Designed miniproteins, single chains. Designs and how they scored, part 63

Each design is a single chain, and the fold is of that chain. pLDDT is the mean over its residues in the fold that is shown.

## One batch from the design tools (miniprotein)

Design m2178
Fold by ESMFold2-Fast:
Structure m2178 (fold): chain A 97 residues (1-97)
Amino acid sequence: NAAKQKAANLTTAGGVLLTAAVWYHEQGRRDEAVEAARIASDAFVEAAKLTGNDEGAKRVQELGDRLVAAIEAGAPVEEIRKLSTEMVREAGKAVDA
């Protein structure tokens, strides 16, 4: 299924970008962290939509918005890691539904 394969690829790319966002945040590189987090969020939302999971797409979008806000507020790295882990989990569930 081409849509499922594209969704899997987007989910993998989103995970890599979330890892980059956490690393940029640890380095104090806020603008790059925000950009990586936004691109990751967009990829996960598109993946969920491709699999027809509108509720999953909404949950990932809400987590992405919270992650960007936390990075912009200079939240502790532990909080950013927890939000990133939650996003990966919800994105995976959305594609596997």
Scores: mean pLDDT 87

Design m2179
Fold by ESMFold2-Fast:
Structure m2179 (fold): chain A 78 residues (1-78)
Amino acid sequence: MSLQEIIDRIKELAKELNMEVPDLKTAEEALEYAEKLVRRAEEGVKQALELGMDDEAKKMEELLKRARELLKEVKSLL
């Protein structure tokens, strides 16, 4: 996967997590933001589980899996 494809996927996931869409240009910037996506999704799963929102928890777990895959892809470029 190219850096641009990873950046595009990071931007898409950021929108799904209601986060500010980043202006990313380097693999290091993509790495930092992918780590933020993982933290945001982990918090989302925790909050959904605490509120008993099973469907939301499942959705957040899917977004967390996508965030972790993006983090792994970025690390492979460094």
Scores: mean pLDDT 83

Design m2180
Fold by ESMFold2-Fast:
Structure m2180 (fold): chain A 82 residues (1-82)
Amino acid sequence: MEELREKARQGIRKKYIDFNLKFNELAKKLGLSEEWLKAFANTRDMEIIKLSNGGYLILDKRDNFSEEFVEELKKEVEKKLA
């Protein structure tokens, strides 16, 4: 059970990292405001978190991630956007 959960977590992690890199590239290319991005996320049942480097982390509210997992995703996305 724990091994299966860890494999699922790693799969979700990769999916969200790849998605968020593309999302940040698009947001930067189009010069989208934080207010617009938050409105867009809300229409898609997604949560948006502003990163320390000025980028964004967008998550599906239905996936119910732990706070620790969200912090891991924030760090990885920030690292790849730098």
Scores: mean pLDDT 74

Design m2181
Fold by ESMFold2-Fast:
Structure m2181 (fold): chain A 78 residues (1-78)
Amino acid sequence: SELVSYEEEKVEVDGKEALKVTLTLDTKGLSKEEQEKEAERAIEILSKKYETLKGLKLHSVEVKREGDIITITLTFVK
């Protein structure tokens, strides 16, 4: 897979400071099963990174698939 974009945005959840992380991957040439594994790995790595390095807790995960493009949105709270 190829990283297309990586965006961080400060947002609010229930009046509290939160961080929204959006990752876009091009999975061209991968099977549906391989695409799912790539998304799962990305979620695991990012969750671990933000929890360990920034002390944030994973609040929500959204995964959107459009053809070969996977968009993963993670929201973290303090």
Scores: mean pLDDT 83

Design m2182
Fold by ESMFold2-Fast:
Structure m2182 (fold): chain A 80 residues (1-80)
Amino acid sequence: SELLRDYRAELLELAKEVSETIEKMKNVSKQEAQKLFDELKARIDERLARLEERYPPSLVEHARQIAENILDYLELLIKK
């Protein structure tokens, strides 16, 4: 399915952005890490909004749950 291929590509791009943000967070102050987190959260929200236009609600909800779990985990890491 072209839709599932494209959806997988969207999830891989999300994973790439998360990985790049984590790598940047390792070498910065807590305040700078918080800013990087806020910027990542905003980009994820924009990605989810775009997915709502192209994909079934079930796939959008799946992506949302993955994103929320990742953001919750990263927030705990920042708070020490």
Scores: mean pLDDT 85

Design m2183
Fold by ESMFold2-Fast:
Structure m2183 (fold): chain A 68 residues (1-68)
Amino acid sequence: AFEEALAEARRILERSLEQVLALDEEGQRIALTTLAREVGRKYGLDEAQVRALLEELEAAVRRAREAR
C-alpha cells in the first residue's frame, strides 16, 4: 500500500518535475500536498502515511533543486 503509493506519486512527480520546480514556494506546497492526498486516497493511506508520502515528495523536490 504505502510503497505502491510512493512509487506512483514519484512517477507523477517525475513527469511534472520541471513544472513543479517553476512554481513559487506556496505553489509547490499546494501541488505536493494535493498529489500526496490524491494518491493517498487512491491507496487507502491513513493521515500519518499521507504525511510521510508528502515528506518523501518534498525531499525529492529539494534534492532536484539542489542538483539544479
Scores: mean pLDDT 83

Design m2184
Fold by ESMFold2-Fast:
Structure m2184 (fold): chain A 104 residues (1-104)
Amino acid sequence: SKLYERIKKRVDEAVEQAKNLSKDEIKELLRQEFERVSAEVFIYGIIQGMPITEINEYQQKIQDIVDKALKEIENSTREQAIELFKKAADEIVKLVKEFIEKAN
């Protein structure tokens, strides 16, 4: 899927960017990037004719991953925050792939 490839590339770029950021900037980048991913999931789901309830379930799963990562980052070192960002990114990218496969 072109959407999956685009999201994965952008998320990989965000993980690289996080290496040069403060912990608070990493938290903000995580929040902003995955709000954008959640919006793209919504638009794609609508276009594919997916049930609104299923689209909402995937948006909630993305938000749960983000919220967990933000809480863990709050109590972490900067180096740990980068690894937690990468872990959340990997989980969300896998979830996006699952969503796209279900939509087809």
Scores: mean pLDDT 89

Design m2185
Fold by ESMFold2-Fast:
Structure m2185 (fold): chain A 56 residues (1-56)
Amino acid sequence: MAEGLAAAGVSEEQLAAGVEALGAPRSYADTAARYAARTGSGGHGVVQAARLAGAV
């Protein structure tokens, strides 16, 4: 998953949408913003946010 996301060139915006889809309960926008802020806007951060959303 991590390498797949990096290879696909997933950005923080796309990642935020993915995090929401994974199951943000009440405030999808707020949840996505939290993960996006933690990730930043780099490529490497996308992998970390994906792990947090899926693994943690």
Scores: mean pLDDT 51

Design m2186
Fold by ESMFold2-Fast:
Structure m2186 (fold): chain A 111 residues (1-111)
Amino acid sequence: KKEELVEKAKKALEEALEKVEEAIRKAREEGSSEETIELLEEARRKVEEALRLLEEDPSKTEKIKELLLEAIEKLKKAGSLAVEEGNVETAKLLSEAIKKLNEALGYVDLL
């Protein structure tokens, strides 16, 4: 059912947002570069906008998908930098966030 898919997508986005926020905190603790932090903050903003649109107008599937794909791209770049910088906990949190964003994208694709 459409309403059930929207609720599942919201839950996945909320879980992704929590992991991105944890990753930002951990990246700062591990001494990540300013570039890594900026990519994480940009990804967080994209996830927050996607969640807002999903709540206000779930019919905007193309815009929601665009925001999620942009967030995933930024998190992948940040994850690569985290690995290069030796920030393994940050990289792990980003992998978990990306998994949740892909889960949300799957639900949105069914809308």
Scores: mean pLDDT 87

Design m2187
Fold by ESMFold2-Fast:
Structure m2187 (fold): chain A 95 residues (1-95)
Amino acid sequence: MKEEKEKAEKEGKEIGKEMIEYAKKLAEEVREIAKTGTKEEAEKAAGEAMGELLEKARELEKEAEKNKLKRKVVIEGAQKAMALMKKAYEEILAE
C-alpha cells in the first residue's frame, strides 16, 4: 500500500516534468517569434501556445482521475507549467 502511493507520486511528478519541459519549449518558440517577427505575431503565438498547454493539462488530469494523489501531483505540475508560460507572455507584452 505504501509502495503504491510512492509509485503514484512518482508517476505524477514525471508527468508534471513533461508538462514543464513542454511549456519551456513553447516559451522558447514564442521568444524566437518575438525576436524575428512583429509584436502582434508574438502575442498571437503566445496565446496559441497557452491554449495548447491548457488542452494538454486537461487531458493529463483526465488520465489521472482514477488516482486522487496522482491527479493532485499532475495538477501541481500543470500549474507550474502555466506559470512559466504566463511569465513568457508577460515579458513579450512588456516589450
Scores: mean pLDDT 75

Design m2188
Fold by ESMFold2-Fast:
Structure m2188 (fold): chain A 100 residues (1-100)
Amino acid sequence: SVEEIIEELRRLAEEVITSFEQGLERLQRLRELLQWVLENVDSMSVEQLQEILRLADEALRRLGGWFGTLSPEEAEQASPLLVEILGLRGELTDALERKR
């Protein structure tokens, strides 16, 4: 399922976001994927975790561009989930450094 996680992260990094609802669904899915990776990090190689973080950062760049187009009300609704994702990314970066 690591290969399935990588493929899904690649899709999140590449696919255009066409609506507010779709952006929220992608934030929620990215949070779920990163949480699963963190729970399974000890079974992953350094190379797998590096690829996951690279793809997560690409997905976050796309989400950041989308986030910049939101109304203040939409941004307030989306921001707690984005904060959770950034926290998970930080924990995964720390886990990667510990594996080195």
Scores: mean pLDDT 88

Design m2189
Fold by ESMFold2-Fast:
Structure m2189 (fold): chain A 70 residues (1-70)
Amino acid sequence: AAARGEALVAEGERLHAEVNKALNKKIEEEGVRTLDEYAAVSREIADEHAELARRGGRLHVEGDALLQAA
């Protein structure tokens, strides 16, 4: 059971990392210099990747539950 829990947590972390990578790339491409510009780009990326972020969260919670159950 631990191996499956670890795999689900890893997949969840991977999906969250993809969202963060997209955010960082958009910040670099748009030349963000102010907090307002950052907030606008962050909101856009969050909206575009909302499902990916939710999936990552679900997998992480499921994985943690399996690891705790041993």
Scores: mean pLDDT 72

Design m2190
Fold by ESMFold2-Fast:
Structure m2190 (fold): chain A 83 residues (1-83)
Amino acid sequence: EEERRRLAELTDRLWEAIENGDKAAFDQVLAELEALGYDVHVLEPAETDEQLRRNREQAGLFYAEALAAGRKALVVDLDPRPL
């Protein structure tokens, strides 16, 4: 539970860093996630649902491979919609 809360905080920081073009903050958040044992795949915001779907499929493959290898994976979706 605490780890989940931490992931949410780091994800929020990651989104802010990307929106502000703050590479240093972006790199720090990725380093913290990696230190927690997570592989991170960041989905860029899509203008269409079709692009979003393709991004999600790619992220799904990334997540599935990490799970099959017994590793943790985190997919960061920059579209805030609960889809």
Scores: mean pLDDT 69

Design m2191
Fold by ESMFold2-Fast:
Structure m2191 (fold): chain A 60 residues (1-60)
Amino acid sequence: SEQFNHLVQIAKEKFKLPQEVAEVAAKAVLEGKDAYELAAELGLSAEEVAKIDTFIAQYS
């Protein structure tokens, strides 16, 4: 999806998330998932969760 690729680039460039975390964050925006559901499943740090939460809030 073009939208997915754009969201991944935003997560990497603006939020400085690594590729794998940026892909997870982009998918969360598209699927309507919150950062805390992803954190529990993927073992994300509190810092990464906060960045993803902000990203989802801005781009959902």
Scores: mean pLDDT 79

Design m2192
Fold by ESMFold2-Fast:
Parts: sequence; C-alpha cells; structure tokens
Structure m2192 (fold): chain A 86 residues (1-86)
Amino acid sequence: VSLEELLAALAEVEERAIAVGREAAAAGASAEEIAARVEEVVREAAAALPPEVAAFLEEVRAARRAAAAGDMAPVDALQARLDALA
C-alpha cells in the first residue's frame, strides 16, 4: 500500500463522514448522535483497509482516548514512531 493510496482512501472516508454528519445535523440530530454516526462510518471504512492501516488508526484513536484521560504516554510513543519514519 502506497502513501498516495492511503491518502486517497482517507480522503474518501473523510468525505463520507462529513456527508453523514451534515445529513444527521440537518435532520436535527444531537451532537452525540452525529458523533456516533460519524464513528460508525469510520469503523466500517477501517474494516475495508489493510490490517496495518486499520491497526495504526486504532492506535491513534486509543492514544487520543488515553490523552483525554490524562495519559500522554501512548501519544508520545506514537509521535516517536512517526518521527522515526521521517
């Protein structure tokens, strides 16, 4: 999987998530309902991605959840791995 293919797949997921979010908002959905629908679209899209990409996206989500709970260690570890790729 090339970086260009990854970026194209992510852009497609982003467009779908935005469209679903806008449609839910226009229908009068709450912020929680909009978030749930967007997360479902992202989850479905992740299931179609190569396992390596799906694992990386889940790692990013897990790191963000940990950071919200006050644990920055997963975010720091992820940043170090990204820096090693550059």
Scores: mean pLDDT 70

Design m2193
Fold by ESMFold2-Fast:
Structure m2193 (fold): chain A 85 residues (1-85)
Amino acid sequence: SSMKKEEEEKKDKEVNEVLKEYFTLILDLTELKRKLEEEDLDEEEREELLKKIEELKKKLEELQPKLDEAFEWIEKRVQEVGKKL
């Protein structure tokens, strides 16, 4: 049953891409929120940052189903590795 290894490698790549996208969005969102709280911004700069924050939040919401699937896959992989030890 060679299919399990090929499916596993494909899923690992998909999970990796989802996690990379997630962490990139979180880091960007954190930096924008820091700027909004800590920097002396004019009205126009503040509105532009708020628009960027809302766009990133929307991307995170759209990513959530894939992220949930990615964490479920990681948990399953951790359990499978534990059984081989």
Scores: mean pLDDT 81

Design m2194
Fold by ESMFold2-Fast:
Structure m2194 (fold): chain A 98 residues (1-98)
Amino acid sequence: MAAKEKEIFEELLELLRKAGLPEEKIKAARTTEELMDLLFEAMAEKVHKENPVVKAEDLYEALRKAYEYIKQKKYEEAEALLEKLAEAVKNKEPVKLE
């Protein structure tokens, strides 16, 4: 289990590097939770740059909420939230989390 957790941690580090985060920010993360937060911020900023009408903070909150559902094994709720987020981005509309 410890070896698999390390593998997941290393895979998350690679995803963050691929997302273009500075190595210094990645190295500052001490936990998987901190790495996930950095990933959500990077994804939100990237989507906001491509779709300025979608606020980065709304995207970040939606991604964090989806991750919380996944942690609770509420995959249907996570999928519904991500689908709503994708539709808002596709239609260039403000993200609504309610």
Scores: mean pLDDT 68

Design m2195
Fold by ESMFold2-Fast:
Structure m2195 (fold): chain A 64 residues (1-64)
Amino acid sequence: EEEKQKQQISNLYNKYRDLSVETDRAFTISLSDGRQLYNQMLSTLDQYRNLIRQYKKNKEEKEK
């Protein structure tokens, strides 16, 4: 269960990095495409931070 959360966190961070690169490239071609990818990047980062928050809360609950 904790290992699953760690894997999800790592996967989201990798997606964030990939989206960051694609966003930069898209902005050199199309402002609208860049904005769409930028929003996806921010959404992915938000999910990443939310998972870290849940992971820490679950660890604290188990350890008491």
Scores: mean pLDDT 78

Design m2196
Fold by ESMFold2-Fast:
Structure m2196 (fold): chain A 90 residues (1-90)
Amino acid sequence: SPAQELLKQIEEKLEKLEELVKEGEKALQQGDYDKAKEIIEEIKKLIEEIKQLIQQAEQLGADPMQITKYQFRVIAVSGEVFLIERQIKK
């Protein structure tokens, strides 16, 4: 179904998002602040794309439990990005 196809796209993008967070944390640990900033900008763009796909999946009648799980993963990543960005600015 169209909803199932969107859920697969969301899952793939969330996996990429979670890997980018790990790369950003690694860049910070190495003192590569320019690389960390670049990764944060990429993460922010991907988060907005995922939010749009989640909204579309909800409109198509996707499972509310699955939507909630995806929303929590986005919230978790947003928190990690905030902590990374705070370290770069201090």
Scores: mean pLDDT 88

Design m2197
Fold by ESMFold2-Fast:
Structure m2197 (fold): chain A 58 residues (1-58)
Amino acid sequence: LSPGERATLAGRDDYLQDAIDSVREEGREGRISQEEADRMVAGLQRHLATGEPVDFRT
């Protein structure tokens, strides 16, 4: 990745990490199931690591 692409990914990384933290909190508080929270977090982490699309409908 170019330096410009890395800077863009750093901003996206921050947004995705915030989303992951939010989902984990909802699971911990019982607002969604722990299994659902774990699946959503895994999807977000995979998107963060590889850039693969995330589909929360599945």
Scores: mean pLDDT 69

Design m2198
Fold by ESMFold2-Fast:
Formats: sequence, C-alpha cells, structure tokens
Structure m2198 (fold): chain A 72 residues (1-72)
Amino acid sequence: SMDDLVEQSRNIIRELKELAESRNDQELVEIADSYEEMIDNAAKNKDLKTLQELLDNVEQMYRIEKKRAEEE
C-alpha cells in the first residue's frame, strides 16, 4: 500500500541519516532531508509511481553509501 511505501522510505532515510551522521557527512544528511520532503509531497499527491521511484532511489543510495563506508 502507499502507507507501506511511505513507512519503508522513511525507515531507509533514517538509516541513511544515521550512516551520514556517523561519517560526519553533512551533505548526505541534507540529501536525505531532501528525499524525505519529496516522499512527503508524493504521498500528499497520492503519486504512487513517484513514491515507488523515490523509494528505489533511496534504497540504491543507501546500498552504495553503506558499501563505500565499509571499503574506506
């Protein structure tokens, strides 16, 4: 459901912010905040397609950043 997508997106954003804060990466925190705003706007507009695309993008970003942190 749309509510499930919003919850999943917010959970991934929280994890991304925690990762960014652990690395002192303020730019990544700001990126995560921007995604949170976009997700909230998509949910408000009931735009399921945009919400799914945003979730996919945030999950991909989290995977890349987490792997990068493990390699550094």
Scores: mean pLDDT 84

Design m2199
Fold by ESMFold2-Fast:
Structure m2199 (fold): chain A 61 residues (1-61)
Amino acid sequence: DEIQELSLKASAYKVRAELFRSMSESLDAQGATEAAAEYRKKAEEYMQKSREATVKLNELE
C-alpha cells in the first residue's frame, strides 16, 4: 500500500536520476556541455522526487 508505493517510487526515481547523471557525465566528457547540463537538471529533478518520497516514507514509519 502507501509505504510500499512510496518505497517503489523512491527507488524508481533514484535509478532514473542515476541514469541521467551518468548520461550528463558522459556527454560532458565528450564536450557536449549544453546537453550535459540538460541531463544534469533532469538528474537533480528525479533525485529531488526520490528524496521527497523517502521523507514521506520515513514520516509514516
Scores: mean pLDDT 82

Design m2200
Fold by ESMFold2-Fast:
Structure m2200 (fold): chain A 65 residues (1-65)
Amino acid sequence: VKSSEEVKKIQEELKKKGLEINGEIDGKEDGTAKDIQKTLALKGYYDGKIDGVFDDKVKEAIKKY
């Protein structure tokens, strides 16, 4: 309910590129992880580095997005 709509929007944006993050998000693919980090940073939910590493901070930002 709260923030789920925003998370889905990120997933839909990635689907447009032929990628889905709902199945597996492990930070191994820098392209996908960086794109998510950029989106979160742009919206003001993430203040860390855009390094393609899907860590605790990124996941918390997704919850707020």
Scores: mean pLDDT 58

Design m2201
Fold by ESMFold2-Fast:
Structure m2201 (fold): chain A 94 residues (1-94)
Amino acid sequence: SAEFFQAVIDAVHRLKEHKKEGLGLLREIFEALARGDWRAVADAFLRLGDLFEKEGLLDMAAYMYEVAGDFYDLVGDHDKAQEAYARAEALRKK
């Protein structure tokens, strides 16, 4: 949704050290979505979650890991999906 992507864009602009890398990952996400490359979408959201986690944006990191998990499930990579979901849950328990 537009609201979801606006929240992600706003979170990328809150990054202090990794803003350029985060903006590059947003570009990768939109390019992958445009071509229907759901694995590339999942991989990019997982990396974006890593950036948010490194900078202490833990709620947004957990959300990115959940979205990555959903796209991994969509392409049948259920092991990577469960790994991504487990990372999201671990952040939400702290």
Scores: mean pLDDT 88

Design m2202
Fold by ESMFold2-Fast:
Parts: sequence; C-alpha cells; structure tokens
Structure m2202 (fold): chain A 75 residues (1-75)
Amino acid sequence: EEEKKKEVEEKIKELLDSYTQQFNELDAREAEAKKVLEIDPEKGEKMLADVQAQRDKLSQELYDNIKKLEEEKKK
C-alpha cells in the first residue's frame, strides 16, 4: 500500500517532467511571438493565440492525468 502510493507519486513526477519540457518549448515560442508582435502585430497575435491554445490543452491534459493517478492512489 505505501509502496503503491510512492509508485503513483513517482509516475506523477515523470508526467510533470515530460510536460515541463513541453511548457518550456511553449515559453520559448511565446517569447518569439512577442518579438514578432512588435514588427508584425497580426502575425504576432496569431502566434500568441496558438501558444495560449497549446498551453490550455497541455494544462488540461496534465490536470486530467494527475487526477486519474490520484484516483488510482485512493484505489
């Protein structure tokens, strides 16, 4: 039981690490989009909207996956 709880926590950490890498990539893309926004506002706004949509999707997927793992932890 305690071992299973630790295994679930380890899986959550692995999941967070995977998503952290994807969020870091989106952070870089957002920085690029902000630079584009200063030169080409229309293109920059579209890039920012695309980044935000990807962030929202990843955040929802991460939340859902963590919730499933937490439910497994409860049995």
Scores: mean pLDDT 80

Design m2203
Fold by ESMFold2-Fast:
Structure m2203 (fold): chain A 107 residues (1-107)
Amino acid sequence: SEADREAIKLAIEGKIVEEKDKYSDATVLRAIIIELLLDISGLENASEGLKTLFAALIMNSLRDTLEDPNDVAALGKLAKDLLKIIEQRGRASKYTEQKKLVDELVP
């Protein structure tokens, strides 16, 4: 969908924080989830094409696992769980702005 393409583009271009006000909370949270899962998968420095492919797979997985892919509370919970994995791997400082944004959108 167009909303899926917007989330993928934001994550791959690293513009989530810069452009957050232009998009829905659900789109911003999906973009953060994509960015965090790419890091967890060791793909943060992969080619744009490979990142786009994996981001599309992530979006398909979210639609399969969530009853409502626009559920801000469910997306926020997932983003917080992924940020905890990032923290456990010693990379919390890389995602300080994304963590603040998740905490603002889903207090």
Scores: mean pLDDT 84

Design m2204
Fold by ESMFold2-Fast:
Structure m2204 (fold): chain A 129 residues (1-129)
Amino acid sequence: DLEETAKALQKLYDTAKENKTKLEKLAKESSPEMKEVANAAADAMGTLADGAKKAYDLVKQGNLEEGVQVLVDAATAAAAKLYHYPVGKEAGDLIMEGAELVKKDPAKGALEFTKKLKEGSEILLKKLK
C-alpha cells in the first residue's frame, strides 16, 4: 500500500545517504585512483537518495506508478556510474536487482532494495580499502 511503500522509500533514502557519507569519507583517505572510484560510488548513492526522496514525495501524493518509475530510473543511473569501474559491478548488480523487486512489489521491494544496498555498500567499502 501507499503508506508502507512511503515508509520503505524513506528507509532506502536514509541508507543511500548514509552510504554516500561513508564513501565520501573513504575518498578523502584514498589514493588518487581509488579516490576517483570512491567519489563515483558516493555520487551513485547520491543519485539513488535523490530518486528515493522524489519517489517518496510522489507516493505520498498518491502517484505510486510514477514514484516507482522515478526510483527505477535513479537506480539505473546509479548502477551505470558503478558499472564504469570493475570494483563497482557487484554493487551495481545489487542496485538493479533491488529496482526489479520494487517493480514487482513496491513496498516489499523497497525494503529488499535497502538490504541489497547495504550489502553492495559493504562490498564497495571492503574493495576500496
Scores: mean pLDDT 89

Design m2205
Fold by ESMFold2-Fast:
Structure m2205 (fold): chain A 89 residues (1-89)
Amino acid sequence: TPQEEKLLKIKFLLIAASGGIYVAKRAKKNGKLDIAKENANSALHTLEIAKKDAESLLKTTTDPSMIAELQKLIDKINELIKEAKEILK
């Protein structure tokens, strides 16, 4: 369904952002602060888009299973946003 396609897109954005955070952490550990900042900022931007899309889908969805999955995704997105912001300190 169109809602399932939107959910898959949100999951793709989350995977991409998680990868960016991983790269940012590795770069920071190796003293590559510019690369760490670029990847953390890119991941943060992607996560803000994913959050907006997830919250929009949550407002229009009546399927309890999709609502539960979207709530878990929003929680994970918020966790990763916090992590990206911590890298940027």
Scores: mean pLDDT 89

Design m2206
Fold by ESMFold2-Fast:
Structure m2206 (fold): chain A 93 residues (1-93)
Amino acid sequence: EAKIEELLAKARALAEELRARFPDNALAQRAAEALLRAAELLEQGKLEEAEEELGIAGIHVGLLELIGDEEAAAILREALDLLREALKLLKEK
């Protein structure tokens, strides 16, 4: 089973959900873009660049939590955790 492929697909779906549900939330939109970029970089094997994009997404989680947007923060956290798991698995190869 392609566990990494499954993690990337689920994370992309959550990033698109974040974009669709919060179109007027600039933090959520930028976070979704960072998640999609990280997924693309992981798929390309660019692990260091992917880690940088995941760092950007992590900052946006903290900002969304600070402003009280708990639903957007929860979706972003789930997608971020999936991509971090994919990164860890790729590093262990």
Scores: mean pLDDT 83

Design m2207
Fold by ESMFold2-Fast:
Structure m2207 (fold): chain A 99 residues (1-99)
Amino acid sequence: SSFSEGLLKSSIPKKPLSEKEKEAIQKILDKYRDEGLKEGLSEEDVEGIALLVARIVTSETEFDKEISLSFLRMYISTLPKDLRESARKIAEEALKDLE
């Protein structure tokens, strides 16, 4: 998508979605989409969080994991201040469920 490509150009190499990433994204969306929407996040915001969490949990090296975590933190920081805590909570719960 245009959004993820724009952010990846800032400091993170573009990675194609693996089967593991697709499965992780689907699991996160199935569990957290409705909660995120209820809290005021857009569908695009919830999908963005799901993608970034999936990249973290599927990272093959500690270095890739740290980069993906930095991307997630950066993404959350671009959200409206009132939505950042809800986004962080969803991301933390999804990370715990998938690790």
Scores: mean pLDDT 76

Design m2208
Fold by ESMFold2-Fast:
Structure m2208 (fold): chain A 77 residues (1-77)
Amino acid sequence: SRATELLRELARLSFRMIALYEELRLRGQVTPADQQTVSQIRTLLRQAESAIDAGDLDRAQALLERVQGLIDELEAR
């Protein structure tokens, strides 16, 4: 189902965020901007999960697309 696909995408993005944050932490180069971006990602992931639970799959998809963009920003630094 579309909901199952979105849950898998949410899990993938959550894993990627954790992996990137651990890399930043191990380098000892976590900036306040990085912490703000990670906090924003965490908030958007929680909102996406809530949207999936509510059956608002279009909103969930848009939120996960925003998460992907923020992850791309973390990777680009």
Scores: mean pLDDT 87

Design m2209
Fold by ESMFold2-Fast:
Structure m2209 (fold): chain A 76 residues (1-76)
Amino acid sequence: MLERLGRLAGEALRHGNVETRKMVGDAMDAFAQGDYDKALEYLDKGIALSTDERAKRALEEMRRLVEEAKKREEEE
């Protein structure tokens, strides 16, 4: 999970604008703290701010992985 999420974050950071990069950082920090709702909120903002298709695809995949992690936590 974390390694794949990190690779996608790298893609979003490489192709994203300054505001998208900030949202990626905030989302990763929230995810590391176990705050999946905050992570999803920041990823949604990053997607909305993305002007590059590669960054947007990476953020959308990150969002999917965070949603899967949240579902597993909610089922416990």
Scores: mean pLDDT 80

Design m2210
Fold by ESMFold2-Fast:
Structure m2210 (fold): chain A 92 residues (1-92)
Amino acid sequence: SSALEEARRLLAEAERLRAEVARAMGKSTDQDSLALMGAYTRAQHATDPAARAAAWREWGAIAAKALADDPEAVQKAREGARAAVRAEELLR
């Protein structure tokens, strides 16, 4: 379906932006990196779309706070979380 295709495209964009955020996280503490990995793991393994969307929102918030001194990385975190949340809303 077109909704499923759009969701897949948005999730691919979220994963691309997550990879770029992970590269920027080299400047963060081990605690911030662990919290970010925890949120991402919940986003991948939660069984319902609402729980995955909540985990992606948490991922975006953690990344934006950890990378506050890097406006480009903050924007990528926000865009990645937004794309993933939109994908999960299409999969409801």
Scores: mean pLDDT 87

Design m2211
Fold by ESMFold2-Fast:
Structure m2211 (fold): chain A 58 residues (1-58)
Amino acid sequence: MELEREAAERAARATGRPGVSAELVEEDGKPKVVVTVDGPLTPEQREALAAVEREFSA
């Protein structure tokens, strides 16, 4: 889905890492996007990932 790709792309830009992936999961029957990045992250990068997840989650 495009949501997964857009979330991953945005997270990659925020962290500067190509090893970014996004997955769509379901909670209470609603889709949620979870972003994963390989390797250590700074606090700023972790906050950026959380912001991306919030933006793309319902």
Scores: mean pLDDT 73

Design m2212
Fold by ESMFold2-Fast:
Structure m2212 (fold): chain A 63 residues (1-63)
Amino acid sequence: PSPEEIYQAVKDAYKEALDNGDSIETAVQKAVDKARELSPTMDDETKLALVRAISEVEDEHAK
């Protein structure tokens, strides 16, 4: 998958977990699990997409 596809899937998973009332710890775990599902080797592009997705959702939720 492309880095953008990984970013979107991870962002959706993290946001969904938070919207469902999961803790930040649980939401991060779900996001990591989704990234690993799409890219089991956790290439640099996957890691960057994961960090970007989590950071953007956290910034929105920190309001």
Scores: mean pLDDT 77

